# Ledger of designs, part 4: designed miniproteins, single chains

Each design is a single chain, and the fold is of that chain. pLDDT is the mean over its residues in the fold that is shown.

## One batch from the design tools (miniprotein)

Design m106
Fold by ESMFold2-Fast:
Structure m106 (fold): chain A 87 residues (1-87)
Amino acid sequence: AAEEARRREIYRELLREALLRVAEVLERAGLHRLAELVRRVGEEGATDELAAEATAALEENPLSEETRREIAEIEREARERYEAALA
């Protein structure tokens, strides 16, 4: 019971940090609406409504290869930190 609660807390904390870093990357790329949606996912959780809004925002302003690469790097680092925290 306690172990599962601890894993969930670590995951939630690292996910919030990763989402904030993704939002910063999107903000620097000029994708302000998508950055706001990513921040809201960190606060409210991933809902179908937020997913639909994010999809619409991406259709209007597709991510550049550079922005996608930066986001992939953030995801990789977040996963490594999560695995290290559980070791």
Scores: mean pLDDT 76

Design m107
Fold by ESMFold2-Fast:
Structure m107 (fold): chain A 93 residues (1-93)
Amino acid sequence: MEEKIEALRGAPEVVALLKELVREYEKTKKPISLEELAKMIKERFKVSEEEAKRAAELLIGELSKLLDYPFSKEKLEGSDIEKIRDLLEEGGL
């Protein structure tokens, strides 16, 4: 548990992105697609569309590993967002 939180504390830009995802879902109640996640990454980090898509897929894979939870590989739905929110709250991030 502590090791998972420590990894996120070392990546404040990723934490900021996760907070943005949670907030966007809470505002719209609409699932966030991998394409929308990639667009957010592209705009935040000023990377190419291809790099942003790769980063989105890697982020979902790492979150699935860290939380031992099978995130949807197509869209982040309410249950996925709840897991991310709980991680951020428990970690004091």
Scores: mean pLDDT 76

Design m108
Fold by ESMFold2-Fast:
Structure m108 (fold): chain A 61 residues (1-61)
Amino acid sequence: VSKEELEKEIDEAMDLMLIGVAVLMVKRGVPKEEAINFLRSIPGVSEETVKEAEKEIEKAL
C-alpha cells in the first residue's frame, strides 16, 4: 500500500468523524447553519464533505 493510499484513507476517516460531530451538534440543539459553518471553518474540509454532512443532518432530523 502506497503512502498516498494511506493518506486518502485517513482523510476519509477524518471526514466521516467530522460529519458525525456536525450531526451530533444539531441533535444537541445547535442550528444546522452553525454546524455547517463549523465544518467550513476547519482547514482541509472540502465542499464535498460539507455537502455530505448537510445530507446526513437532514436524514438525522
Scores: mean pLDDT 78

Design m109
Fold by ESMFold2-Fast:
Structure m109 (fold): chain A 80 residues (1-80)
Amino acid sequence: MTMSQLYDDAFRRGRARADEIVGQLLAGEITTRQALQRAYAVAEEIKRWLLAQGVGEEGAEAVGRQVYMLIVSRLAEARR
């Protein structure tokens, strides 16, 4: 798997988890605080997974941060 394919997979995983978290929040299954905690956990999981795949710390941190911001953005939009 190439670096580009790893990043694509990381963002695909992040989007799937974002949809799950947003769905849970809209269904009343979790609070906004719990949704943010889950968003952070997902970002950390993806960062650790990328590190395990041999991605450098700076790249893994950047992708993790982008996944976190993607989930947070979708949560904010869903609460409008």
Scores: mean pLDDT 84

Design m110
Fold by ESMFold2-Fast:
Structure m110 (fold): chain A 84 residues (1-84)
Amino acid sequence: SPVDRAREIARRQALKYSGSPEVAEAAEEGGRLMAQAVLNGDSDGARKASEYAIELGRQKFGEKDAVAAANMATGGGAYAGSLA
């Protein structure tokens, strides 16, 4: 599904740039939420998905990893949006 592909893309990109499985897990969930929001035209959901990824990264790794996780999640959403 587009959501599953967005999750996989977000996870792979996060692993490539951070080398951290924990950042990859945050990005995967963020990518899922972002992809669902984009496919549904839900701007509030997209914002919440970004906030979710940022908060998880911040709690575990501090500000730099939070931003990376959010960027990976956004990339997954963009891919899903291209299919809608």
Scores: mean pLDDT 68

Design m111
Fold by ESMFold2-Fast:
Structure m111 (fold): chain A 74 residues (1-74)
Amino acid sequence: SLRDRAMAEVDRLLAENPDLTPEQQRLIREVVDLLVRGQPFSPVRERLHALLTPEQGRRFDELVRRVGRLIEES
């Protein structure tokens, strides 16, 4: 399913970034879940970006773009 593919991308990001806190992990999952559901996610995304380093933020933005591609292809 689209959700399963999107969450697999999240799991990969989390495995590649073991220094992410539980709160950051929760917010990443929440943004992706909202995105897959077609729900507004900007407030959660902005909160998450405030907690991420610039490097982590770039990797998260790549995840969001990749999930967006999966949605467009569905």
Scores: mean pLDDT 84

Design m112
Fold by ESMFold2-Fast:
Structure m112 (fold): chain A 81 residues (1-81)
Amino acid sequence: MEELKEQIRELAEKVREHLANGDVEGAEKAIDEIVSLVPEEYREVLRSAGRLLLKAARDGQVTPEGAAEAMYRLAIEALEA
């Protein structure tokens, strides 16, 4: 469990870095990797949330840090559910 949380934190940091650099495609790949690490029953809802966060970051509605933090929290909640 700690190993999965560590991987998700590292992937969330990659989401932040990609979004800060305007690399939406790289951020989307990192989000897809986060989604793959959560239980199957939560993957579709987390993927949908990820798409909304990518759009919000692109539209300037959230910071790269905020989007990455939201993805991390959602993924950890899915692991603990």
Scores: mean pLDDT 85

Design m113
Fold by ESMFold2-Fast:
Structure m113 (fold): chain A 62 residues (1-62)
Amino acid sequence: PLDLSRASDQQIIDHLAGLPGIDEATAKRVVDSRPYKSVDELAAIPGVPAPVAQALFDPLNA
């Protein structure tokens, strides 16, 4: 399992691009837009569905 809190940007991109509905360009934008203050900020990224944003918020902002 990938520890997102300790992963490199490329490892995070590779992991996110493997999630349903997220392509590599969206994954790069998620990494580039860190840090996040709320799930809504993550969900505001084009191509990130709300349930995916909810699942990613804790590991990216733990």
Scores: mean pLDDT 71

Design m114
Fold by ESMFold2-Fast:
Structure m114 (fold): chain A 63 residues (1-63)
Amino acid sequence: EELEKKLEELEKIREDVRANPSPEVLAHQKAVEEAEKNGDFDAAVDHAVRLLDGLIKEILDRK
């Protein structure tokens, strides 16, 4: 019940971040896409982890 409400709030924040991502988040998204196109899955995973960390930071900053 309370957890569900918090998850809904976080999802809305996530949608806002997705619509207006920071330059850092955009750079990581592009790096993941390029690594995947090149077949460099190790680099793609590394960039994806950094992208996720950046998104979490943005979400927490907005809360």
Scores: mean pLDDT 71

Design m115
Fold by ESMFold2-Fast:
Structure m115 (fold): chain A 87 residues (1-87)
Amino acid sequence: SKKEKVLELAKEAIEELREAAIKKYPEKEQQFEETAERLLENAEQLLSTRSAEQAARILRGFLVHMAEELGLPELAERIERRFDELL
């Protein structure tokens, strides 16, 4: 389903962000792991309460912003493009 595709994309993006963040700031590993877990829970909750399109727009916003804050513009553009292809 479209919701399954959104969830899979969100999981992939969250994992890429977690790995990149830990590589850049290894002293914050536990914090980034906890953040990734919460983001996954939020993605599942959004998809249970909203349409696939609404959930995708919200997740796109959060994940792109997070990649930008981490100084990973190529990852931000990749996440944005993948979500836009789904919408």
Scores: mean pLDDT 86

Design m116
Fold by ESMFold2-Fast:
Structure m116 (fold): chain A 92 residues (1-92)
Amino acid sequence: LWKELEEKAKELEKLIEEYVKKRTEELAKKIEELAKELIELLEELYKAGSPLTDEELALGKELLEKLLEMAEARYRVENEGVPTAEALAALA
């Protein structure tokens, strides 16, 4: 589970960088799919009843924050016509 989370988190970062440079529906869909997988993995970790370390909990929260910020940035770009640069600056 943790290895999958780490790998998918790195993949998410790459997709976000690509979306900054090349705003396509294909990249947006990949980000959304990966976000859903990350949420499911976090839910499985929580349900497994394994005690998470403070570091593991912090990583999980950071991933959720990045996913939420990415979803908000995508929503703004597509629905409000906000320039991509301004939308992505909100993630920084």
Scores: mean pLDDT 63

Design m117
Fold by ESMFold2-Fast:
Structure m117 (fold): chain A 69 residues (1-69)
Amino acid sequence: MEAVESIPGVKVLEKEAEERAKKILEETGSKELPEKILEGLKKIKDALIENPSAQVALEVLKEIEEELA
């Protein structure tokens, strides 16, 4: 966990996803959508634990975003 958090790209992704979750709550009032975004973050963390690469994290994030859309 600490090793993943030490990577700048990962920290930025986590913060960005949190901001998105907050925005969705304000905009739609739906609490289910933010939960899906948080679930996506856990998937990203799992992938990064095995492969600590910012590029891989970004690719996984895009896939999750497309699935959520």
Scores: mean pLDDT 58

Design m118
Fold by ESMFold2-Fast:
Structure m118 (fold): chain A 67 residues (1-67)
Amino acid sequence: TEAEVAALRAEAERLLAEAERLRDVDPQKTLQLLNRVGDLAVRLALLGEVEEAERFGARTREIASTL
């Protein structure tokens, strides 16, 4: 479970970094990446990482607000 949490966290961070790079260039792709981060955040919450999932949700909303 800790290894699964670490993998989900790493993937969410990777997708967020990609979304930040693309937000002014490809808004549609950025939204697709943010939706994937949202899915990973739900999985983190189900594994008990609710606070971390909420932080990922806040970060996705921040990026989406600039689109």
Scores: mean pLDDT 87

Design m119
Fold by ESMFold2-Fast:
Structure m119 (fold): chain A 72 residues (1-72)
Amino acid sequence: MSVGEQVVALLESRGVDLSAPGLTNLRERIDNAPLGTDFRALGGPVGAAVRAFQAAHGLPVDGVLDEATRAA
């Protein structure tokens, strides 16, 4: 699964409404985001999900899309 797919699955498991303004097409936005993107800017639930993904993969928990996060 891509990073975007895993983050979206985490958000869905937390009951986040992915149809909310600013969260539409989130999977594609994450998978196509440039390195260094700070996902906290997309809202606290998204940043929290990215940090949870990073923690699950033993990566630095900063909510930023780095090369290690994208490769996980």
Scores: mean pLDDT 73

Design m120
Fold by ESMFold2-Fast:
Structure m120 (fold): chain A 72 residues (1-72)
Amino acid sequence: MELTEEQKEELRKEIKELQKLLGLEETGKLDEEFIKLIEENESLQLRVKYIQEKYGLPVTGKADEELINATK
């Protein structure tokens, strides 16, 4: 199910915090650089799973289409 605007803003804030920890631009979006870092890092995948579980998304640990669409 699609998130509310409030939930999307909170999710984007969580993504921005993760981007800041990685030294990336704080866009709140899953761009190609960020997706690649998640794919190559198991610790980031665990953090992505936490975010997915918190927002009721499929818990894959990947920057999947569901997570990408939820941040738009």
Scores: mean pLDDT 79

Design m121
Fold by ESMFold2-Fast:
Structure m121 (fold): chain A 64 residues (1-64)
Amino acid sequence: SGPDIKELQEKLNKLGFYTPVDGVYDEKFKEAVKLFQASNNLKVDGIADKETKEALDKEVEKLE
């Protein structure tokens, strides 16, 4: 949903992977997800699956 995508977009921006925070799963969001996946040794498919979301949460927690 849009709110879930916005949360992921905000987390990506906090980690330096810029994407507009618009709640849309577009090519810009997909590109940011791919860059995050490549930087964290995950499968680079641009899909914000459970593993990608858990890695995002872990990396954001390190900033706080």
Scores: mean pLDDT 82

Design m122
Fold by ESMFold2-Fast:
Structure m122 (fold): chain A 78 residues (1-78)
Amino acid sequence: LSLEEIVAAARAWEARWAARMPPAAAAVVRRLAEEAIRLARALAAGRPLAELEAEEAAWLEAHRAEILEAIRAYHKAA
């Protein structure tokens, strides 16, 4: 996968899922897509994979409560 293909896939995923969710959950979907694109761009720029995996883990932990609340909001609306 090229960087362009990864960005296109992330944007397609964002558009597909954000349209089907309540606004708060849609905002979390957009943030997840942006983080995926950021990591893909950093990898393409030559940053070490292990460093990026650590950054992804730290980002997910930092946003854990927000992500869990969005999941709960989605399930309450579904």
Scores: mean pLDDT 77

Design m123
Fold by ESMFold2-Fast:
Order: sequence, then structure tokens, then C-alpha cells
Structure m123 (fold): chain A 55 residues (1-55)
Amino acid sequence: ETVTIVPEEDTVITLKKDATVTVHDPEVNATATVDFKAGDTILLKPGHVATITFK
């Protein structure tokens, strides 16, 4: 139920379940964690590491 995505280009993902998304930017060593609901869309930028944990 956890998926890790490392996009090569701007990538839009639509969530089918409620999820917690953690995005890590290795260039500035910053991490953001956000809760999303089913049907929400997320824009992932190239070079960021996104971890999606479904509830």
C-alpha cells in the first residue's frame, strides 16, 4: 500500500484512495508531508522523491 515515485518530468497523479504523500527534495534536503483524499490530484516535479501511503 506504499508506492515510491521518482518522476523524470512534471507528473500529475490522481489518487483513488485517501493517502498520505511525503515528497522529498534532495537538493535542499527538505521533506513535505500532506494528507489527500480520494479524487485529489498531485503534481510531482522532476528530481523529487514521492512516497504515497494509502489509508
Scores: mean pLDDT 79

Design m124
Fold by ESMFold2-Fast:
Structure m124 (fold): chain A 83 residues (1-83)
Amino acid sequence: SEKEKQIQFLQGIIDSNQQILDEYGSSLDQSTIDALQQQIATAQRYIDNIKNNVNIAQDQQDLYARLQAAARALASLLLRILS
């Protein structure tokens, strides 16, 4: 279902950001750590909203686009810090 695809996408963000924290956390600035943790918390909240059917049906496409943009912004930040 579309809900399951969105949950999988959000879980992918959580898993990816957690892997970055696990691999590079000791060498990252606190602001970057905070940004990655905030992204994880945001994705977890959205999964909870999807599971609880909280006003998500109309905003699912916008939610997906916003999270994808946020993930790209964080990836760009990490590339700058690790380069």
Scores: mean pLDDT 74

Design m125
Fold by ESMFold2-Fast:
Structure m125 (fold): chain A 115 residues (1-115)
Amino acid sequence: APAPAPGARLRIEVTVTVDSGEFEAELEVRDKKGRLLGRIRLRAKPGQTATAVVDLPAESPADVEVKRTRVRHSGGSIRVDVRVTPAPGLPAPSPEDVERLKAQITAALAEEVER
């Protein structure tokens, strides 16, 4: 079996399906000290599905913060799915922390502009 990626402890997979209109997003994933751990970049055209995968050197979803740097949606509806998995051989993260991180990412992607 291939060795796991060096330093990877947590994988985040984000899938966006766009019904109509165009969607673009960029999120930064940082630790509690503000260090950049990864970026999630998504772009989808009408009727498309886009998936972004980021591998993080974070041991727990609780140790990361998601910051929206760019979100643009030109109309229509979007569907967001977020999957969080530990790297092979590492313990599973808390379900509560996983659901909190999923909610943060989903909210950041679904909101076009903070009003």
Scores: mean pLDDT 73

Design m126
Fold by ESMFold2-Fast:
Structure m126 (fold): chain A 100 residues (1-100)
Amino acid sequence: MPTPQQLLDQMNSNGQRIIDSASTQSDTNGTQATNFMTQTMQTMTYMINNPSLSTQDRVNIMQQTTQDMMQNMNDLNIPQDLQDQMQSTMNQFIDYLRSQ
């Protein structure tokens, strides 16, 4: 089972691929993808590092973050394969949190 750090590293890797894809479309899309990914990673880091959060709080944060991610990827016309990879990683994270 992946550790939280391994899942976070996987999200960072997928996030860079999303930024690269958006940047290929336009500088504006690249900037929007960078800002969105930065905000997402800050939220994830907060969720992982805050011991006061319940399992339900972590799952709720992750589900909302996943919904926001999928919406932003669609808005930025990110390729479906990259969307599927990110969704898969985020679902693995939700499964990890539920197993705690």
Scores: mean pLDDT 83

Design m127
Fold by ESMFold2-Fast:
Structure m127 (fold): chain A 100 residues (1-100)
Amino acid sequence: MKKVIEAAEAALKFRLEVSDLVEDYKQGKISIDELVEKIQKLADELLEKLKPLLSEEELKELQELFKKMLEAIRAKNFDEFYKLLDEIEEKLQESLEKLR
């Protein structure tokens, strides 16, 4: 249970920090390259927290979604980015609920 709570907190932290970074980019505080780099780091940290809790298949699906999300950001396709962010949130919720 403790690791599941830590993973849920990490997922919430990821969502909030990604939202803040996108807002910083929209305000001109960071570049698109800095946005991509910071979100990649947050995604890697989240995946590391999830690694002991999720199956290899679930981790691979999340890695593919993160890759597509970063590609959308590089293309400045924020409509696609938000759709992928919602898919990541849904997959994380589904995976973590199975552990409860």
Scores: mean pLDDT 82

Design m128
Fold by ESMFold2-Fast:
Structure m128 (fold): chain A 90 residues (1-90)
Amino acid sequence: SEIVEEAEKILNEAEKLMEEGVDVYEVIEKLEEEIAKVLKKLPSSKQKAFADKLLELILEAEERIRAGEDPKEVFRELLKKIGALFKEIA
């Protein structure tokens, strides 16, 4: 799937930026912008399903960071879960 390939490229770039020492919040902002562009290519019904599940994953990640887990580790797990979500829906 072209959408899955574009998503994997975006997720890999986000991980690379984080490993290169770019601030996690800046990486998240860029990731959200790039994901939004890919989602616009999906049918509206799939966009809604993806957005709802993505919000759940983000809220879970935020809760884990607030609980004192390492932001970089939580973000890496979030990227993996987002990648799985693209494979499920796209």
Scores: mean pLDDT 80

Design m129
Fold by ESMFold2-Fast:
Structure m129 (fold): chain A 53 residues (1-53)
Amino acid sequence: SAEEEAIAAQMRERSAALIAEGERNDVDPLVLVQRQMRLMGDATDQILAARRA
């Protein structure tokens, strides 16, 4: 659905922003991976909720 595609697009933008900010601030790569995993989990929950609506 359009809602699911919007959630996926927002997740991709947020992921890219996290990487860019992490590189700028010299954040530990493991911390960046953990942040991305949480972002993916949140996006998955939102997509599942959208499918049930």
Scores: mean pLDDT 81

Design m130
Fold by ESMFold2-Fast:
Structure m130 (fold): chain A 65 residues (1-65)
Amino acid sequence: GAEELGRRAAEGGLAAGDPEGATRAGASAHNAYSSGNVEGGERAAELAKQGDSRGGERAGVEGAT
């Protein structure tokens, strides 16, 4: 669910070496999923995993609005 997706996004960002971006990406992915935008949350997690924590954060924020 949303918690698991947020955790995956945060772990991806941490693996990429961006702990601040990891925190933001995780929160944004969680919020997108919780708002009913599953695709937006998954996109945020995928971008964070690829090392684009800022892109992941943006995708999650856009998904939640």
Scores: mean pLDDT 72

Design m131
Fold by ESMFold2-Fast:
Structure m131 (fold): chain A 75 residues (1-75)
Amino acid sequence: APVEIVADDSLEDLENAARAVGAIVEHTGDPTVVSRRSVELAREGLEKSTEPVDAHTERIRAAVDRAEAALRAAQ
Protein backbone atom coordinates (compact mmCIF):
# COMPACT_ATOMS: atom_id res chain seq x y z
CA ALA A 1 0.00 0.00 0.00
CA PRO A 2 1.24 3.56 -0.63
CA VAL A 3 2.76 5.44 2.31
CA GLU A 4 0.29 7.94 3.82
CA ILE A 5 1.60 11.15 5.47
CA VAL A 6 -0.72 12.87 7.95
CA ALA A 7 -0.63 16.65 8.55
CA ASP A 8 -3.02 18.95 10.44
CA ASP A 9 -2.82 21.76 7.82
CA SER A 10 -0.51 24.01 9.87
CA LEU A 11 2.44 25.46 7.91
CA GLU A 12 4.90 23.50 10.10
CA ASP A 13 3.07 20.20 9.46
CA LEU A 14 2.83 20.92 5.72
CA GLU A 15 6.58 21.71 5.57
CA ASN A 16 7.27 18.49 7.52
CA ALA A 17 5.08 16.56 5.05
CA ALA A 18 7.20 17.95 2.17
CA ARG A 19 10.42 16.83 3.91
CA ALA A 20 8.94 13.39 4.69
CA VAL A 21 7.72 12.77 1.11
CA GLY A 22 11.04 14.00 -0.31
CA ALA A 23 13.05 11.76 2.03
CA ILE A 24 10.89 8.66 1.34
CA VAL A 25 11.03 9.11 -2.46
CA GLU A 26 14.82 9.73 -2.39
CA HIS A 27 15.47 6.81 0.02
CA THR A 28 13.34 4.29 -1.92
CA GLY A 29 14.05 5.66 -5.42
CA ASP A 30 10.36 4.94 -6.17
CA PRO A 31 8.11 7.96 -6.85
CA THR A 32 4.95 5.76 -6.62
CA VAL A 33 5.54 4.69 -2.98
CA VAL A 34 3.66 7.70 -1.49
CA SER A 35 -0.10 8.31 -1.68
CA ARG A 36 -1.69 11.09 -3.78
CA ARG A 37 -2.84 12.87 -0.60
CA SER A 38 0.72 12.79 0.80
CA VAL A 39 2.09 14.32 -2.45
CA GLU A 40 -0.63 17.03 -2.34
CA LEU A 41 0.31 17.92 1.27
CA ALA A 42 4.01 18.02 0.30
CA ARG A 43 3.29 20.34 -2.67
CA GLU A 44 1.26 22.68 -0.42
CA GLY A 45 4.15 22.76 2.08
CA LEU A 46 6.66 23.64 -0.65
CA GLU A 47 4.39 26.38 -2.07
CA LYS A 48 3.76 27.97 1.37
CA SER A 49 7.36 27.70 2.63
CA THR A 50 9.33 30.96 2.87
CA GLU A 51 12.66 29.17 3.53
CA PRO A 52 15.60 30.02 1.23
CA VAL A 53 16.08 27.59 -1.66
CA ASP A 54 19.21 25.46 -1.09
CA ALA A 55 20.43 22.11 -2.46
CA HIS A 56 18.38 20.21 0.15
CA THR A 57 15.16 22.11 -0.74
CA GLU A 58 15.83 21.57 -4.48
CA ARG A 59 16.21 17.80 -3.87
CA ILE A 60 12.88 17.73 -1.99
CA ARG A 61 11.18 19.67 -4.83
CA ALA A 62 12.64 17.26 -7.42
CA ALA A 63 11.40 14.24 -5.43
CA VAL A 64 7.88 15.73 -5.09
CA ASP A 65 7.90 16.60 -8.83
CA ARG A 66 8.79 12.95 -9.65
CA ALA A 67 5.97 11.69 -7.39
CA GLU A 68 3.44 14.05 -9.03
CA ALA A 69 4.58 12.95 -12.53
CA ALA A 70 4.22 9.27 -11.54
CA LEU A 71 0.68 9.89 -10.22
CA ARG A 72 -0.29 11.67 -13.48
CA ALA A 73 1.13 8.75 -15.54
CA ALA A 74 -0.86 6.27 -13.40
CA GLN A 75 -4.16 7.96 -14.35
Scores: mean pLDDT 73

Design m132
Fold by ESMFold2-Fast:
Structure m132 (fold): chain A 99 residues (1-99)
Amino acid sequence: DPALEAARARFEALYQKYKNKLILTPEERKALWDAWLAALRASGRVRVLAEERAPDGTVTLTLRLTLPDGREVTVTVVITPAGEVRLRFSPESLAAILS
């Protein structure tokens, strides 16, 4: 899938550029996470059920993940304007991600 390859290449390029920075700006963090989200959407193993953007720049994502065994789990991700990722999980979802 050319779109998946392009999204992954975009994420990889930003990751390589920023990985050795001690501190990322909010803009750099947001660019990296936006590229990550694009790659996830194109992966075929994650579906974005909801994306809410608050006026302050906070993004709330509801994601449906397909596990290696074919089971699906739902996770909520909050991304702050500074690019900090905050995850909310059930115990079952944590076990599934760790496997």
Scores: mean pLDDT 69

Design m133
Fold by ESMFold2-Fast:
Structure m133 (fold): chain A 66 residues (1-66)
Amino acid sequence: SAALEAQVRARLLGRRLEDLPAAVREMLSRVDTDGDGVLSEAELDAFLARVRQSPLADLYLRRLLA
């Protein structure tokens, strides 16, 4: 869903993993390929592109917004 993707971007862009709730941080730790602990637009775009390929896309996006 484009709406869920937009909400995830707005909520998480530029945030440090350490500043996020534990459940969200656990999901996003697999996305931070640079290990810098900061979410960039490029990292979120790559994550969302991978999520689109999954039948669990809606579940993952909703969990990130919870």
Scores: mean pLDDT 69

Design m134
Fold by ESMFold2-Fast:
Structure m134 (fold): chain A 100 residues (1-100)
Amino acid sequence: SKKEEAIELTKKIGELTLEFLKEAKVPQEIIDYFKYLNEQLLEEMKKMSADEVAEVGIEYAEYSLELLEELSKKYNIPEEVFKEKKEQLEKLKEEIRKIG
């Protein structure tokens, strides 16, 4: 279903963000917190309509992009690593938009 596809893409956004945090050597406590938030978001999305899931997924992708930019500056992450993850997140956001 469109809803299941949008949830799966949102899950991939969360996984990509967590991968970036691990590669960036962000403190484990921050990684654990974002993992928890991702799991909570995916559970809440199961209760939403397909349209709501797509909208929330896009907003989550945009939030993740902003977070990656802020953390890249704070932890001096190499520009190449940030650019690669940004491009992957933007592609996932556009895939969710196509579902809506």
Scores: mean pLDDT 84

Design m135
Fold by ESMFold2-Fast:
Structure m135 (fold): chain A 117 residues (1-117)
Amino acid sequence: SPLERIRELARRALELLREAIEVIEELAKETGDPRMKELLERLKELAERLEELVRNIRNEEDAREVLRLLGEASAVLGEAVVLAVELKAPEEKLVRLAELLAGVGGLEVEMRDLLAA
């Protein structure tokens, strides 16, 4: 069913956000930049909210809340990529952060398409 697929996509998104938290946490420690630390805290809050929502996706409204949260996470990850470029972060971490952003964005698109059907 569309809801079962949305639950799978939401679980995959949570895994990507957890990986992004690890990358951004390392960048915050290495750079000491307070803006990177602020993005880390925003992403941690979004991951905690997503973890709670993943357990409780019962209907289309719950799924739309997940979709909204993924949009917010994509925005935070996009800001983190821009800031990491500004701070001249190692290329390997920039590539990984961009891959994680693309992954979350892909899940957001698939979830949006499922909700439009």
Scores: mean pLDDT 90

Design m136
Fold by ESMFold2-Fast:
Structure m136 (fold): chain A 98 residues (1-98)
Amino acid sequence: MKILVVDEDPARLEEMTELLRAAGHEPIPLQTLKKEEIEKAIKENPDIKAIAGPESPEIIGVAIKYNLPFISEEDLRNGRIEEALKKTPVQEALELMK
């Protein structure tokens, strides 16, 4: 599926992009951590089914707002992509963890 990958570090962005591609997904890399730029990318690409990136309140908040699963950098490195994708909507997953 199409997954938006966000990070302002180009080396980390490339690492995450390759991990998603190796798992059979279509990564859309975006070199930003700005909420407004991430929201714009989602609005312009309605085929995006998930967001991947560093675990930050801003990124998680955007994922929640658009009801998209969030895949953390740790999930990507530990091969937990499919487990992260099962958590939809993200609001329910976060409420169940508390």
Scores: mean pLDDT 77

Design m137
Fold by ESMFold2-Fast:
Structure m137 (fold): chain A 83 residues (1-83)
Amino acid sequence: MEEEVERMIERAEVVVFATDGLLKAALDFAEKIGAPQEVIDQLQQQLAQDRVDKVIRAIRIIGELENKPEVAEKAIERVKKEA
């Protein structure tokens, strides 16, 4: 159980890191091409979201996809305690 919880948290953190990287690239591209301000604002707001909340969201998605809700709940509890 503990190893599964740790692996799920690590995978969620990788997902958040990759997503934030893509959002930063998308924001840079949007600014360079003169995208609508609404698009730029939405990307900035997504990047500005609390990291802990992003990780918790990723854990929930992984838990649903892998059908491991009990592991996901324990992972969320750990992330909240470490915040």
Scores: mean pLDDT 84

Design m138
Fold by ESMFold2-Fast:
Structure m138 (fold): chain A 55 residues (1-55)
Amino acid sequence: SDSDVQVMQDSMQDQNRNYDIQIDYYSVTDPEMADIIRQMRTDMQDIVNQRIRSI
């Protein structure tokens, strides 16, 4: 349980860093894509948080 929570948290931190890089890139090249990625990030964080709470 604790190890599963830690893995999800670590994975989410890595994904957040990747999202930041993609958002920075697309904010200049394709702002609409940047908005989509921001929404995907929020949706993914909500899913992960719900799963963590259910464990």
Scores: mean pLDDT 79

Design m139
Fold by ESMFold2-Fast:
Structure m139 (fold): chain A 74 residues (1-74)
Amino acid sequence: SPMPETEPLDDKLVEELFEEALAELKKLGIDSEELRETIRKFLEEAKKRKIGVAEVRATIENGIRYLVAQKEEE
């Protein structure tokens, strides 16, 4: 089932968002333990701050786009 767009993160949503991010990193060929740890820490912080799913997804997408741009510069 699709994640609720406007609901704050719980443990299940954190896991689902992490798996979505991991799949995207693998598609882009930038999957690493450092990036996985960064995403995990962000998701845990977002859960504590009760940030909505849509904002969390947008933040992860923007972060991945930034990392892709940085890799192309290096």
Scores: mean pLDDT 76

Design m140
Fold by ESMFold2-Fast:
Structure m140 (fold): chain A 98 residues (1-98)
Amino acid sequence: SEEELIRKVEKLILEGKKKLGFALQVYVAVTTGRPVDPEKVAELAEHLGLDELAEAIRAGDWEKALELAKKIIEEELPGEGLKVAEILIERAREEEAE
């Protein structure tokens, strides 16, 4: 189920998959148009060793940032990562409505 998939991902992030968690947050934020502080978010990316993603974020190259975040999600959670991103996007939009 969707809830089981989300719980699985939350557990993986808590157990150390910080790159997955970060990439999902970037992908959701950019896709939903949520405000992003490029410098702060880029510094967090650098701390996680995601230097190419940090450079794209600092440059305001959101197309490249989305592409890199998508690649990280697919590498960290093959076959399921983008489904999780879609669920999180839907939930983020519902949270703004209420």
Scores: mean pLDDT 83

Design m141
Fold by ESMFold2-Fast:
Structure m141 (fold): chain A 55 residues (1-55)
Amino acid sequence: MDLEVQHLADSINSMPDELAQAAARTAAGLLSEEQARKLASMLNEPASKAVEEAL
């Protein structure tokens, strides 16, 4: 559901860039491609790129 992806994005966006990128890549591996794309759209740019590259 979109609310769960939003909460995950907010948590990752509050992390330092190094941890945010690691968390984003891990989350992308656990989510469906559709959910991972939604997550990428909600993330700040070092983490959002990490999700896009994982897809």
Scores: mean pLDDT 79

